# Ledger of designs, part 105: designed miniproteins, single chains, continued (4)

Each design is a single chain, and the fold is of that chain. pLDDT is the mean over its residues in the fold that is shown.

## One batch from the design tools (miniprotein)

Design m15656
Fold by ESMFold2-Fast:
Structure m15656 (fold): chain A 118 residues (1-118)
Amino acid sequence: MKANKEKIKEIAKELGLELSEEEIEYGIKTINEKLERYEKGDLTFGGDMVKLLEFVVTGDKSILDELTNADITLRDYILNVLEPILGKEKAEKFIELLEDPETRVEAAALFEVLLKKS
């Protein structure tokens, strides 16, 4: 699975983000490396990341509502990371893009960029 650079640019623009080419390339490289490791059976990621990778690979939306830690769902984890950066409305829009099979891997790549900024 390989993220499309142009789709990441479109998502970033929709969310009001100005990203450099280097930041976009970092996101693509990082998510592709994590997905490759996950598909090879490497589960040594933190619980939140393991659940995100599971969701990206399977497309099962129910995974977004699974607990990654004692009292936090994957959805809540993503929103907690993104709301301080994007605001509530754009963070919720990001979840919609992540749920869409046409933008899912690109949204995951963008999440890696935003995690580095937080």
Scores: mean pLDDT 81

Design m15657
Fold by ESMFold2-Fast:
Structure m15657 (fold): chain A 61 residues (1-61)
Amino acid sequence: SSMEEEAERAALELLGAIMRWERATGDRAAGDAQMAALSRWVAELSLEELIARTRELLAEL
């Protein structure tokens, strides 16, 4: 579905942003925490909630 595609794209964009942020800062612990949060959201949230949460965090990075 288009919503599944949007959720996948948002999650992948956030994954890339976290990885780049971790490389730039060297803060592995904070990067690992963000990755753990994303993994939990992918497993537990609805598609709408996942899209909203990933976009919020992406805007802060």
Scores: mean pLDDT 83

Design m15658
Fold by ESMFold2-Fast:
Structure m15658 (fold): chain A 64 residues (1-64)
Amino acid sequence: SLIEEAYELGYKIGTELAKEGETNPNRIGELSAEKVMEKLGVDDPRVRQAAMMGGVTAAVKVLK
């Protein structure tokens, strides 16, 4: 589903942002959501939330 794709893409982007030196999981989540929404070209809050959760989850995993 598009929601699952957004989560996975957000996770990937969040991992990259954390490795590049971003240390705030919430900021990583927000930036991941922004980048995913731009790449997918959709305007759906559920898709955005999935991308944000993917980014935050990746950030927490990488920063530990």
Scores: mean pLDDT 84

Design m15659
Fold by ESMFold2-Fast:
Structure m15659 (fold): chain A 74 residues (1-74)
Amino acid sequence: SLEEELAALPLDVLRRIGHGLIDYIRQRAEEMGDPEALARADELQTRLDNATSKEEVIAVIKEALALLQELERR
């Protein structure tokens, strides 16, 4: 499962994945002219910056992936 795969990774790698996903979402939101998606990406970044555990970072990654899937379906 995605959670098992992510749980196997070190925290620093998980943070890097989260930052990369959020940066990509921001780029897509800007290209699409979607201020709501941009705001959601900013909220995810704040939560990632405040996350101190692997569980918290994985939760942000899962939400970022869901947002990216929404944007890609358009």
Scores: mean pLDDT 87

Design m15660
Fold by ESMFold2-Fast:
Structure m15660 (fold): chain A 92 residues (1-92)
Amino acid sequence: MEEEQEKLREFLKTLVEELVNAIFNKDYKRAETILDELARVIGDKESFEKAKKALKEGNYEQALEYVRKALRDYDPELAEYFEKIWEEKKKQ
């Protein structure tokens, strides 16, 4: 059980990092695919569907707020990891 939880957390961290990279590279097709995978794993389909719609409309701030909410509600540490990767990417 502990090993499964650790593997799931590492997988989600990888998806979060790929999502941030896709958004910064303006690869919104990849970002949409990653949001679908996050929805499948976390189960918050509504928040991630709203994030995808916001990305398609060019409302990136709105998309990020939906992602932040879904991650925070699922695992606050995962939400903190998202913010860390996002801030690191902004500094480059």
Scores: mean pLDDT 81

Design m15661
Fold by ESMFold2-Fast:
Structure m15661 (fold): chain A 74 residues (1-74)
Amino acid sequence: APLPSAEEILAALERDLAAAVAAGASREEMGQIAGRHFEVFAAIVPHLSTAEIEAAIARFSELVTAAMAELDAR
């Protein structure tokens, strides 16, 4: 299978985190979801520019932080 793009990984992360929050997942389960998507991201890093890596890491952090905040608010 072809390697996913950074955009595809971030979209999948956002979707999986939103589903987990809706399902009442634990913080540990949220961390596991983030970790799995980060492993996939690490595999594509050699194919990305420094600017793309920095932008993707910033967005990854934003998505995880937002999902954890929403989980804590429920």
Scores: mean pLDDT 85

Design m15662
Fold by ESMFold2-Fast:
Structure m15662 (fold): chain A 71 residues (1-71)
Amino acid sequence: AEVLLEEEGWYGSVHVRVVIERTEEEVRVRIELEGDRAEAEEIARRIEEVARGVAEVEAPGLPLRIEVTIR
């Protein structure tokens, strides 16, 4: 597995951690958010869109698996 992107920070009151990994079979995106659920869900949707764009550029043709965890 190759790490394509690893980011951690604050978006308003929500703590966000994103990891995008490339494997031989898929691009795996893990999004972990901590804070208000409604704000976290909105942020997660935006991050998913960015992750899809990264996967299309860095690993075209591989299936994308996105896992979102909100705490």
Scores: mean pLDDT 81

Design m15663
Fold by ESMFold2-Fast:
Structure m15663 (fold): chain A 71 residues (1-71)
Amino acid sequence: AAEIIREALERALRAMEGRVEPELLEALREAVEARARGEEPAPEVVELLLANPEAVREFEELARREAERLL
């Protein structure tokens, strides 16, 4: 289960390439890596993601669709 979730999140990150600014893509990647470690992302990463709710929503939808493809 955890491995499937991680693969789905990594696929969603790849799908976001070219759709968001590089700084947002790195923030999403850092949030995914922090979650994998059981840690909170740095406050600066959280603030950047909260300032871009549309990008976060698109990432979450892509991650859900990728997870469905793996199940």
Scores: mean pLDDT 79

Design m15664
Fold by ESMFold2-Fast:
Structure m15664 (fold): chain A 63 residues (1-63)
Amino acid sequence: SSKIKEAEKKYKEIEENNKKTGDQMASDLQRDPEGSGDKVRTTNQKNGENLKKAKEELEKVKK
């Protein structure tokens, strides 16, 4: 159904964006571990929350 496909598309978009942001933060952390620590932590927390919510919505729509 359209709702499932839309939820899957949204989940993939969030996952892809999280990977891009995570890769950038990992690079920043390796380049400047002391200066980037707080940003990396905050970004990882937000990325985790975004993915969790998207996954819950996808699971909810599937069943």
Scores: mean pLDDT 78

Design m15665
Fold by ESMFold2-Fast:
Structure m15665 (fold): chain A 89 residues (1-89)
Amino acid sequence: SEIEKLMSQLSPKVRKLLEEILALLSERHDLTDEQIAEIIRQLLEQIKELQSLSDAEKAAIRAEIARQEPDLTPHQRLQAQLALAVLEE
């Protein structure tokens, strides 16, 4: 319920990326529903932190993501896309 309320406050782009991450986590046999919910809760907290940053701090994070992009795994790439979508709002 609380997670659903927090997700409803997100932009459509950010919500879609979180749904894609949730789908990938749900395919893992080593994670319980409670562990998946905790991961999503932590991602929502990270989104809130990113939204509180200054323009200079946001620019620095975007530059760092761009530097790391060639070496990212598929999971890390989705997390990077989520961060970039939040920073572009």
Scores: mean pLDDT 77

Design m15666
Fold by ESMFold2-Fast:
Structure m15666 (fold): chain A 85 residues (1-85)
Amino acid sequence: RQRLLDLARRLLELAKRLYQKHPGRFGTLYDLAQSLVDSIENGLVSDSEAREQLIRLLTLLIRLAESYGEEEIKREAERLLEEAR
């Protein structure tokens, strides 16, 4: 619903920021985040499936941001993960 779509769009913006800082390394994460937004907008996934995918992608984003020293993106993703619960 609206909250899941808003959370997924915020995930997409974080994935985009990570991709812009490290071009060519995180294109897959950016593509997966965009695919999640598109799937929610077009009603292709249930709320439960969307939440599960959102949590998985946020968890991956946190790990990647940590590995590359992107402290701000990591903190924002951790806050977003708490909201996705």
Scores: mean pLDDT 82

Design m15667
Fold by ESMFold2-Fast:
Structure m15667 (fold): chain A 74 residues (1-74)
Amino acid sequence: MEEVERKIRELTERALAEVEELVRKENEKKGITSSYMGADGRERNDDPELEPETLEEIREMEARLRREVEELLA
């Protein structure tokens, strides 16, 4: 069932891209953007703690991905 594997991979890649976009958007709100220059010495990104709202969205996306994968495996 290569078809199922392909769909799972597509769903996973899509979910990862959405998570990356959410994290990127939150980092931008916090002023952590590519506009920061290494020369500033303040470019350091020490794994800033995600906001509870962003974490909740990620959990919802994970739940949707899990459901979609389960539907494909059924």
Scores: mean pLDDT 66

Design m15668
Fold by ESMFold2-Fast:
Parts: structure tokens; sequence; C-alpha cells
Structure m15668 (fold): chain A 71 residues (1-71)
């Protein structure tokens, strides 16, 4: 499960490649990294153990989602 969660990235090829370095981070750490780049991110729990980090461009369009583990 941990490996599955940490390697779970959805989106187009360019989006996946750009956000692949966030794999292995917690949802909080990944969100901080995205915001440091000037983009927007929101954490939304999908289950008790899983959270999705929704990544938005500067115009508010959803460009990708990263599945991460909740602490």
Amino acid sequence: LRDFILTGVVGSGPIRDRYAPLLGLTAEAATARVRARGESARIRPFSDELAAVFIYDSQGNLVGVLIARRP
C-alpha cells in the first residue's frame, strides 16, 4: 500500500513528469513544495488513510492530482 500510494500520480505525461519528484512526500510536504513554485494546491481526503493533493495552475484550472498518505 505505501509503495502504491507514494508512486500514484495521475495526469498527462508532462504533468506526471513535473510532479513525480513529489512522490514519497506527505500530502503536507507536497503541498508546500507546489506552493513554493507559485502554484495552488488543496488537500482533500479520499479515505481515512489517503489524501489527494489537487494541483491548480495560476488561473485556477485543475492540472493534476497526486495521491499521498495522511500522517
Scores: mean pLDDT 65

Design m15669
Fold by ESMFold2-Fast:
Structure m15669 (fold): chain A 67 residues (1-67)
Amino acid sequence: SKETALKALESAIESLKRGDIPAALAGLVEAQKFPEVKEEAEKALKALREGDYETALKHLEKAKEKL
């Protein structure tokens, strides 16, 4: 559901803000299951893997806006 996707995105955002990268990754993997946010979640995951946490946060926020 959109509510489940929103929860996953919010969890990933909060985890990333506190520096909990494994928890942020788990939230992103869950969010990628939702077609509405998959593209932005994939972009956030790529940025996170590259260590670009600012870009990862921007894509997570953009994914949240699409819900």
Scores: mean pLDDT 83

Design m15670
Fold by ESMFold2-Fast:
Structure m15670 (fold): chain A 85 residues (1-85)
Amino acid sequence: SSKELSIAGLRTLREKISAAKSIDQMIAAAREVAAEVKDVAPEAAYAAESLAYVLEVNKDTADFEKTKEGAIEGIDSKIADLEAS
C-alpha cells in the first residue's frame, strides 16, 4: 500500500540521515529519497522534501549534531504516526 511504501521510504531516509557526516550530506540524502519515492510514497516524499528545505534555509547557523538528532527524531515520529493510523 502507499502507507507501507511511505513507511519504507521514511526508514530509508532515516538510514541515509544517520550515515550523513554534514548538513549538506543530510540535504542531499533527503532530496535523493524525495526524488526516488515521489510517485509511489507521497507521505515519505513530502517529509523528505520538507526536511531538505528546513535544512537548506538553516544550514549556516545550525549545529550539525543537534540538527541530525532532531531530524532522526522527526522521522521516527512520522513512522510511528503512520504505523498507528
Scores: mean pLDDT 87

Design m15671
Fold by ESMFold2-Fast:
Structure m15671 (fold): chain A 75 residues (1-75)
Amino acid sequence: QEALDVQLRAGIAELRRLPDEEVVDPERVRAGVARAKELADQSSNAALKAELEATLRALTGSPRPEIAAAAREAL
C-alpha cells in the first residue's frame, strides 16, 4: 500500500509538470496517464484518487492537445 501510494504521488507530480515541458511525446503522456490510473485503481487511498482526478481535470484544459486528449480519455 505505502509503496503504491508513493508511486501514485510521484505519477501525479509528473503529470502536473507535463504542461511545462518544451517537448511533449504523446505516447509518453498516454503511458504516464495510464500508469497513474492503474495505480489509483489498485490504491485504497480516497484522497490520492481524488487528487489524481482533480489533476486530470485540470490537464483537460491544457493548451497542449496531446496532454488534454490523454487527460479526457482517462476520465
Scores: mean pLDDT 78

Design m15672
Fold by ESMFold2-Fast:
Structure m15672 (fold): chain A 71 residues (1-71)
Amino acid sequence: SFQQLLEQQRKLARESLEKNKQLLLDMLAGAYEVGAAVSDVVAKTSSPADSEESLALREKYREKAEELRKK
Protein backbone atom coordinates (compact mmCIF):
# COMPACT_ATOMS: atom_id res chain seq x y z
CA SER A 1 0.00 0.00 0.00
CA PHE A 2 0.96 3.67 -0.26
CA GLN A 3 1.30 3.84 3.55
CA GLN A 4 3.82 0.95 3.55
CA LEU A 5 5.88 2.70 0.83
CA LEU A 6 5.83 5.95 2.85
CA GLU A 7 7.00 4.13 6.01
CA GLN A 8 9.83 2.44 4.03
CA GLN A 9 10.94 5.83 2.60
CA ARG A 10 10.97 7.34 6.13
CA LYS A 11 13.15 4.45 7.36
CA LEU A 12 15.62 4.88 4.46
CA ALA A 13 15.76 8.67 5.07
CA ARG A 14 16.56 8.12 8.79
CA GLU A 15 19.27 5.53 7.99
CA SER A 16 20.86 7.88 5.40
CA LEU A 17 20.85 10.81 7.86
CA GLU A 18 22.43 8.63 10.60
CA LYS A 19 25.23 7.45 8.25
CA ASN A 20 25.95 11.03 7.09
CA LYS A 21 26.03 12.25 10.71
CA GLN A 22 28.58 9.53 11.68
CA LEU A 23 30.77 10.35 8.65
CA LEU A 24 30.81 14.08 9.48
CA LEU A 25 31.60 13.44 13.17
CA ASP A 26 34.45 11.06 12.22
CA MET A 27 35.87 13.64 9.77
CA LEU A 28 35.71 16.40 12.41
CA ALA A 29 37.35 14.15 15.06
CA GLY A 30 40.16 13.40 12.58
CA ALA A 31 40.70 17.12 12.00
CA TYR A 32 41.00 17.74 15.77
CA GLU A 33 43.45 14.81 16.08
CA VAL A 34 45.65 16.39 13.36
CA GLY A 35 45.39 19.77 15.16
CA ALA A 36 46.49 18.12 18.42
CA ALA A 37 49.49 16.45 16.70
CA VAL A 38 50.57 19.76 15.08
CA SER A 39 50.18 21.62 18.41
CA ASP A 40 52.26 18.94 20.17
CA VAL A 41 55.10 19.29 17.62
CA VAL A 42 55.00 23.12 17.90
CA ALA A 43 55.11 22.89 21.72
CA LYS A 44 58.09 20.47 21.67
CA THR A 45 60.07 22.68 19.23
CA SER A 46 59.32 25.96 21.09
CA SER A 47 60.93 27.54 24.16
CA PRO A 48 59.15 26.86 27.49
CA ALA A 49 57.71 30.41 27.47
CA ASP A 50 56.32 30.00 23.90
CA SER A 51 55.00 26.41 24.33
CA GLU A 52 52.20 27.26 26.83
CA GLU A 53 49.59 28.19 24.17
CA SER A 54 50.42 25.16 21.99
CA LEU A 55 50.20 22.77 24.98
CA ALA A 56 46.77 24.24 25.85
CA LEU A 57 45.59 23.81 22.23
CA ARG A 58 46.90 20.22 22.18
CA GLU A 59 44.82 19.29 25.26
CA LYS A 60 41.72 21.13 23.95
CA TYR A 61 41.92 19.37 20.55
CA ARG A 62 42.49 15.94 22.18
CA GLU A 63 39.43 16.48 24.40
CA LYS A 64 37.25 17.52 21.41
CA ALA A 65 38.40 14.50 19.37
CA GLU A 66 37.57 12.10 22.26
CA GLU A 67 34.15 13.74 22.75
CA LEU A 68 33.30 13.30 19.04
CA ARG A 69 34.55 9.66 19.00
CA LYS A 70 32.19 8.70 21.88
CA LYS A 71 29.06 7.13 20.33
Scores: mean pLDDT 81

Design m15673
Fold by ESMFold2-Fast:
Structure m15673 (fold): chain A 76 residues (1-76)
Amino acid sequence: MAEAAAELRRLVDEAVARGIPLDTVKQAVTKGANLAAKGASVEEIAAEIQRLTGVDPELARRIAEAVKRLVDDLAA
């Protein structure tokens, strides 16, 4: 749990450092978490994050993986 949350925070900070507004990143993470809770794949979550934020596909995938891991940890 703490590990996934720390990784997600680090990735959010990276997106903000690249010029994405914090509110946009928070909205994308919230949408991604809702998709993960419904059983969406990392690929689906990454595509939605990229669509909402405009970050590169690699960062979007890393955020999607962290979001899915955090949601899975909270469900356990």
Scores: mean pLDDT 82

Design m15674
Fold by ESMFold2-Fast:
Structure m15674 (fold): chain A 97 residues (1-97)
Amino acid sequence: MSAVEALEKALASDKPAVVLLAEDDPQREEAVKLAKENGVPIFRAENVKQGVEAVKEALKSGKPSLVIVPREHLDYVAVAAHMLGAQMGAEVYVADA
């Protein structure tokens, strides 16, 4: 799933939603632009702990949120996000390059 497609799906949802993408995602700039145009909060993480905390804050907001993490941490943060999302009835979208 592309970053823009993931964010469009999150914006169409009436549930809390988190979109995860890597800092080196080829659509990162387009996703950030779309997020800003729609008032979607953008979180940047440098490591797994920050990524998981950003996901928790995003899920608590009840609004679509964009979380950007380093490529090497994307898979781990995605697993944590899916587990947290399932518990909270939220949607999680991961931008796969």
Scores: mean pLDDT 81

Design m15675
Fold by ESMFold2-Fast:
Structure m15675 (fold): chain A 70 residues (1-70)
Amino acid sequence: AQQEAIELLEEALELAKEEEPEVLKIMEGALQAARNGDVPAVEKALRELEEMGASKEILELVRKAIELLR
């Protein structure tokens, strides 16, 4: 579950490289939080990404990763 969640977040990070620099920074933080098992920090990152208008694809990958980490 954790490894699969990390792989989804790594895919979201690659997509974030094509977007605003702030989206990439949030995704880097989310990936590190997931590696540490800090689910609340990943959920906070999702809220920040939603507020910034990150792509639907990134948001879906992060939501699925959170589900796998729970």
Scores: mean pLDDT 83

Design m15676
Fold by ESMFold2-Fast:
Structure m15676 (fold): chain A 78 residues (1-78)
Amino acid sequence: MTADQAVQIINDLAEQVPTLGKDAVAEQVAKKLGISKKNAKKLVDMAIKAGDLGLAGDLAGFQAQSQKLKDFVEKLLK
């Protein structure tokens, strides 16, 4: 799995947070990526923050937060 593939999975699952709740989404991310639930919660929080910045029209903030998410994923997939 590449970091880009993992980021896509995280973003797709983070969209389900309003329906399933953050804990359930973090559990699914942890299982799919083979990481701890603690790290999965951090990734979900980062994805939500990026989405919020995008909705607010903060494109620079969106890019910066998305890069932080990708960097964290790359460290976890080692």
Scores: mean pLDDT 81

Design m15677
Fold by ESMFold2-Fast:
Structure m15677 (fold): chain A 99 residues (1-99)
Amino acid sequence: MEEVKKKIDELEKRYRQVANRVHELRLKIDQLPNPPEEAIKALDKAQEKLTEAGRLIDEARYYLEVEGDVEKANELIEKAQKTLDEAERYVDKAEEILS
């Protein structure tokens, strides 16, 4: 139980870090006169994956804290981790295009 709660807390921290990176890159793009379309598309995909990860994290917390369903919470944690990995990959792609 405590270990599972800690994993959710770590996912929430990671979510905030990735969301901050997306925000910073959006601000950088907004300052460019001709922003690269591929960087915009990569950030759109990152935002899509962040939205999905946020939902999965919220559901994991609900199943853990309200339902007491540790197995379901762990399943959602694994999905959230994978989805955040995908979001971060798109952020990395956008950063590379903008470098």
Scores: mean pLDDT 89

Design m15678
Fold by ESMFold2-Fast:
Structure m15678 (fold): chain A 67 residues (1-67)
Amino acid sequence: GPATAAAVALAERIGRGIAGQLELMGAKATVTVEAVGEGRAVATVESELGTYEVTVGGDGDVEVVKK
């Protein structure tokens, strides 16, 4: 639905931003985005410098965690 599409789009934008910063530091990064429920999405950014997880909640809450 529209809320899930919005969450996916936001997670992708934040994930791409992180990937862009990693690229400026000379690393290659891969961004994978998944819908994980109604109005929720997770973007995973994998690189040589670390893995980052971006979680977008149904209320628009955003959390970024380095794994």
Scores: mean pLDDT 83

Design m15679
Fold by ESMFold2-Fast:
Structure m15679 (fold): chain A 90 residues (1-90)
Amino acid sequence: MKIPSDEQIIEATEKEIEELTEELLQKNPELSELEAKEKAIEKLIEAAKEFLEYVKKNHPEKAEIAEEIYEIITKYLKEKLKELEKKKKE
């Protein structure tokens, strides 16, 4: 099967951040947009880690590809989290 490009992975990750942030704000209206986005990113990092562990246990032949995707996702998410921390210190 065709492996998604780095750009496609990042675009999908950005969409998931937006969707999860909206869900968190809907469920917890007391949260600021920055707090909801931070929680969304943290949840996505954990979900990516769980997915990698799942692939390693159930589909070890795909572990290398899963690790590459995991690294792209978590690097992007960690950079976004760092940007949000800077905005909070305004």
Scores: mean pLDDT 80

Design m15680
Fold by ESMFold2-Fast:
Structure m15680 (fold): chain A 82 residues (1-82)
Amino acid sequence: MTIEEVYKKLLEMGASLREILAVLALLGDPYAKKMMSPAEIKVLEALKTGGFEEAEKLWKELGIRPSVLETIKRAYELYEKL
């Protein structure tokens, strides 16, 4: 699946631009990764490898804001549906 195909599919699923960016970062897109904070990237990588339990340990340690966490959580739900 190309980045363009992923983008179109996520738009059809009603994803926001911030959620699409996070999903592209989960897929390893270097451009999307550069547009996110290092803390956000660490949480996304933890979600990909160990799911919500591993990610929760990291986001508590990093002090990530609830609004950012909600975007990341929604992005992971969308990523799983790809």
Scores: mean pLDDT 77

Design m15681
Fold by ESMFold2-Fast:
Structure m15681 (fold): chain A 98 residues (1-98)
Amino acid sequence: SALLKEAEKALEAGLSLINSPRFEDLLEAARKLAEARVIAKALGNKELEFKAEVGLGVLYIKVAVQGSAEDQERLDKAIEEGKKAGLEKLKKNGVKLK
């Protein structure tokens, strides 16, 4: 599936940025991991969904320990942006959300 390959690529991109010292890279990681999670869940790929969720958990812990309240809001917004991107890709590929 082309959509599965996109989710795998999004997971790889997100995980590659998760240890960056730059906050903007952590936000990009959050967008990519949230996209991968949404697509994986819709396709029933539990391993890919779990890997994306673990990555998002690491980002939440990092921002909670090192970030400000504003950084936490920016992380939540990046996660919602990634989720929307995943949903749009699902729509474009004709996947019905149940």
Scores: mean pLDDT 87

Design m15682
Fold by ESMFold2-Fast:
Structure m15682 (fold): chain A 82 residues (1-82)
Amino acid sequence: MTKRLESETDDAKVVAEVGEDEVLVTAETTKPMTEEETKEAGKAAARSAAEANGLEVKETEILSVESTATKGKAVVKAKVEK
């Protein structure tokens, strides 16, 4: 079953949808960041969500990234296993 989890880090607000074989994360940064910094924040959030649920990240895919003058937003899909 898919679980929806919301969390906040120093750098981002995170929404994670955790499935059995996949984690989908939306990370919205709280400060201006480059696209690369925003992607890394999204990947870190996906790994943290998977680890918190006893899952290992096998592959990450950046579905979207946006960088604005005030914030960044990344959507990351992680393939996971137990």
Scores: mean pLDDT 79

Design m15683
Fold by ESMFold2-Fast:
Structure m15683 (fold): chain A 90 residues (1-90)
Amino acid sequence: AAERALELARELAELAREHGLPVLAKAAEQLAEAIERYIRDPSPQSRLDLEIAEGMLLIAVGVEKIRGVLPDELERRLEELRRAIEEMLA
């Protein structure tokens, strides 16, 4: 679950860059960093940082949707990432 969440966050960042969605790309990169920190040192602080980064990703999705249409592939990857994070934190 943890390695899958990291993989999905990195893939989301790359896809967002390819689609010209810089706000989403930056948020996905920051989420990947938070996931990597949580994997390295699982603590209440790294868990909180991860939850904050996930919240920031949702804000970034909202910003990109206001600016234009979010591609279906990115919506699918977002849902996969959300599930992977839920499984990791369970």
Scores: mean pLDDT 85

Design m15684
Fold by ESMFold2-Fast:
Structure m15684 (fold): chain A 90 residues (1-90)
Amino acid sequence: DVEKKIQIVDEIGNRVKTAIENKSSQDDLAKLREQIVKELIKQGLEGDFVAKVQEMLSTAMRNVIAKKPVEDQIKALDEEVEKIKEEIKS
């Protein structure tokens, strides 16, 4: 279901944005990443989709570790979200 996958990606993107805006610690973001991955696996989503989401989350974590400005972190996350949506629509 393409529409359901798009909704899931948007919801994950919003959860990560909220964590970044709330200045969550690296440990809090790592726990969020683990929770999201477990939720996707529990929902029975395919490995390719889970891998794309994991890469998006890994990129977001790298930007937090690099101490990038919040605006730059959100922009990079938005670009990854849109990329995954376009791949789902294809």
Scores: mean pLDDT 82

Design m15685
Fold by ESMFold2-Fast:
Structure m15685 (fold): chain A 100 residues (1-100)
Amino acid sequence: MKKTVEGEATVPLGERRLVATLDVPKGAKITVEAKNLGPEDAEVALTLVDSRGGVLASAIIPAGGEAKLEATAPEDGTYQVYAVALRGEARVKVKVTAEY
């Protein structure tokens, strides 16, 4: 089975924003495809977090950059994608796919 959710957020400097959330079973393969659409000085830290608050994957994405995060769900639960603006105000778009 395949489940896809999309999210977009404007992330002010120093702020943390929830960009996407999905519920998946244990063993689901999670793929996060992200793009930083912000101005040329914008930089974002993107984090995929499990239901226990653990970090499964993270990346820093410069302005105009893209990142792909992959993880396997260790447990049934809610998984969340957060963005933190490290420089400037960033506009982040994500596509999250889960296969199980």
Scores: mean pLDDT 85

Design m15686
Fold by ESMFold2-Fast:
Structure m15686 (fold): chain A 98 residues (1-98)
Amino acid sequence: MELGEEGYRIAKEGLELAEKGNGIEGGRLAAIGGSLAALGAEKATTKEEAEASYRGGEEAIKAGLAAMKSDPSALNEGVGGALAGIGGVFQARLALEK
């Protein structure tokens, strides 16, 4: 199973939950998805794998931001998701430059 693709799938599920008003679970899934995207980028051996992790990181950022907007009590989960997504994007950019 490719970690970047899995990270994208989980982050996308988090975004959908946040858009439905479940910011806490949305932010938690964003953090998991972003973290998987970062790990996927670190282990990426192809540009396709690195690009999947880039998409996962971007989706996690969107999910984290949506979580904060949907529920003010989800601030910590939303920030955690967005930061994990930023880490995923950063690692993917480094992998794409190899």
Scores: mean pLDDT 86

Design m15687
Fold by ESMFold2-Fast:
Structure m15687 (fold): chain A 61 residues (1-61)
Amino acid sequence: MSPETERDAEEVTRLMAELDMSTEQAFAALRARTGLDPEELSLPELIRLLLAVLRAEAAAR
């Protein structure tokens, strides 16, 4: 995995903990905001999109 993707994955984990969101809730938010199926995404794409979605969720609070 690239250092950028690894860093983004760590940030996703931190944001999920701060927002008190489960993996299932984070995936539901990704589907709701992007219309994309998390299972159809590559791991780097999934991590990048989850990071953007979780940042949007945090900003909406």
Scores: mean pLDDT 79

Design m15688
Fold by ESMFold2-Fast:
Structure m15688 (fold): chain A 65 residues (1-65)
Amino acid sequence: MDSSQAIEVALRLEEKYGLNAAEVAQVIIQGSKKGLSKEEIAEELERKYGLDKNEVVRLMKEAEK
């Protein structure tokens, strides 16, 4: 996932849950650079912010065109 896609996901999570979009985007970008799957990145966001893993995976898939 590129930086623009990560920012799109982070902004949607900010809009719905009031999270810091810049911080969320960095978690996604760093996870992608480490070769983590969408599911693994979503699990990290679930652990850190209490987000639904399945919803996060769906948003990541929607951001990829």
Scores: mean pLDDT 84

Design m15689
Fold by ESMFold2-Fast:
Order: structure tokens, then sequence, then C-alpha cells
Structure m15689 (fold): chain A 93 residues (1-93)
């Protein structure tokens, strides 16, 4: 895999990876939460994808900054959703 070079891209990737990890853990605890967990994981993948697009795209610095801001925002929302799904799984276990 390629390592993200920009600090905001690194933050978005870490947030996305953690969201995927927590979503998978929730599914292992309660498979009935798979639809919610998959949603959180897909949002995490989206954050990673936006960060990679910002690093690799031949776009203006303004567009790159907006992509990085959206990547971090998407990652934070993905992590919040994954944490909520994990909490629901643990409360139902």
Amino acid sequence: GREAKHPKAQEAVKLGEEAIRLALKAMEIDPRLAPKAIGAALSGIGAITLAELADHSKVSEETKEKLLEEAVKTGKLALEHAEEVLKEAEERA
C-alpha cells in the first residue's frame, strides 16, 4: 500500500482504518448489526479514498485542500458511527 504524505491525509486514513476495525468487531459480536457496521466501514473506506485522491490527483491546491478537509470529516463521522454500532453490539451481547 502507499503511505499518505499529507498530515490531513494521514489523519483521514487513521480515522478510516479505525472505523473499519470497530465496525468489523461489532459484526463479530452481533452479526445482526452487519448492515449498520458495513455502512460505517464503507464511510471509513470513503475517507481513505478521498485522502488518496488528494495525494494522487493533478488538481489545484484549493481542490486538494477541500478533498483533505472532506476526507477528515468523513473519517470522523465514520468513526463516530462505528463506535455507536460497537456500543450497540456490546450492549446486546
Scores: mean pLDDT 84

Design m15690
Fold by ESMFold2-Fast:
Structure m15690 (fold): chain A 82 residues (1-82)
Amino acid sequence: TLEAVEERLRRAEAELRAEAEALLAAGVPEKEVLARAALRGAEAVREAAEELLRAGVEPELAREARRLAEERAAKAERLLAE
């Protein structure tokens, strides 16, 4: 399960990078691209952390990852709201 979660996160990172490059090439403002990437990245990490917590895998690290992801998402949401 841990290996599967790590693979999903690697795939998510690659997809976010490709999406960010495409948006920048299309002329989307860097601020919006970075905020979108941060929000989607935080969601992916939070989901992975919740899956690990349900499975009982590395619960301390999973809780910390979830907390950091929630903080990152909140900051990105504030950035997008302006």
Scores: mean pLDDT 79

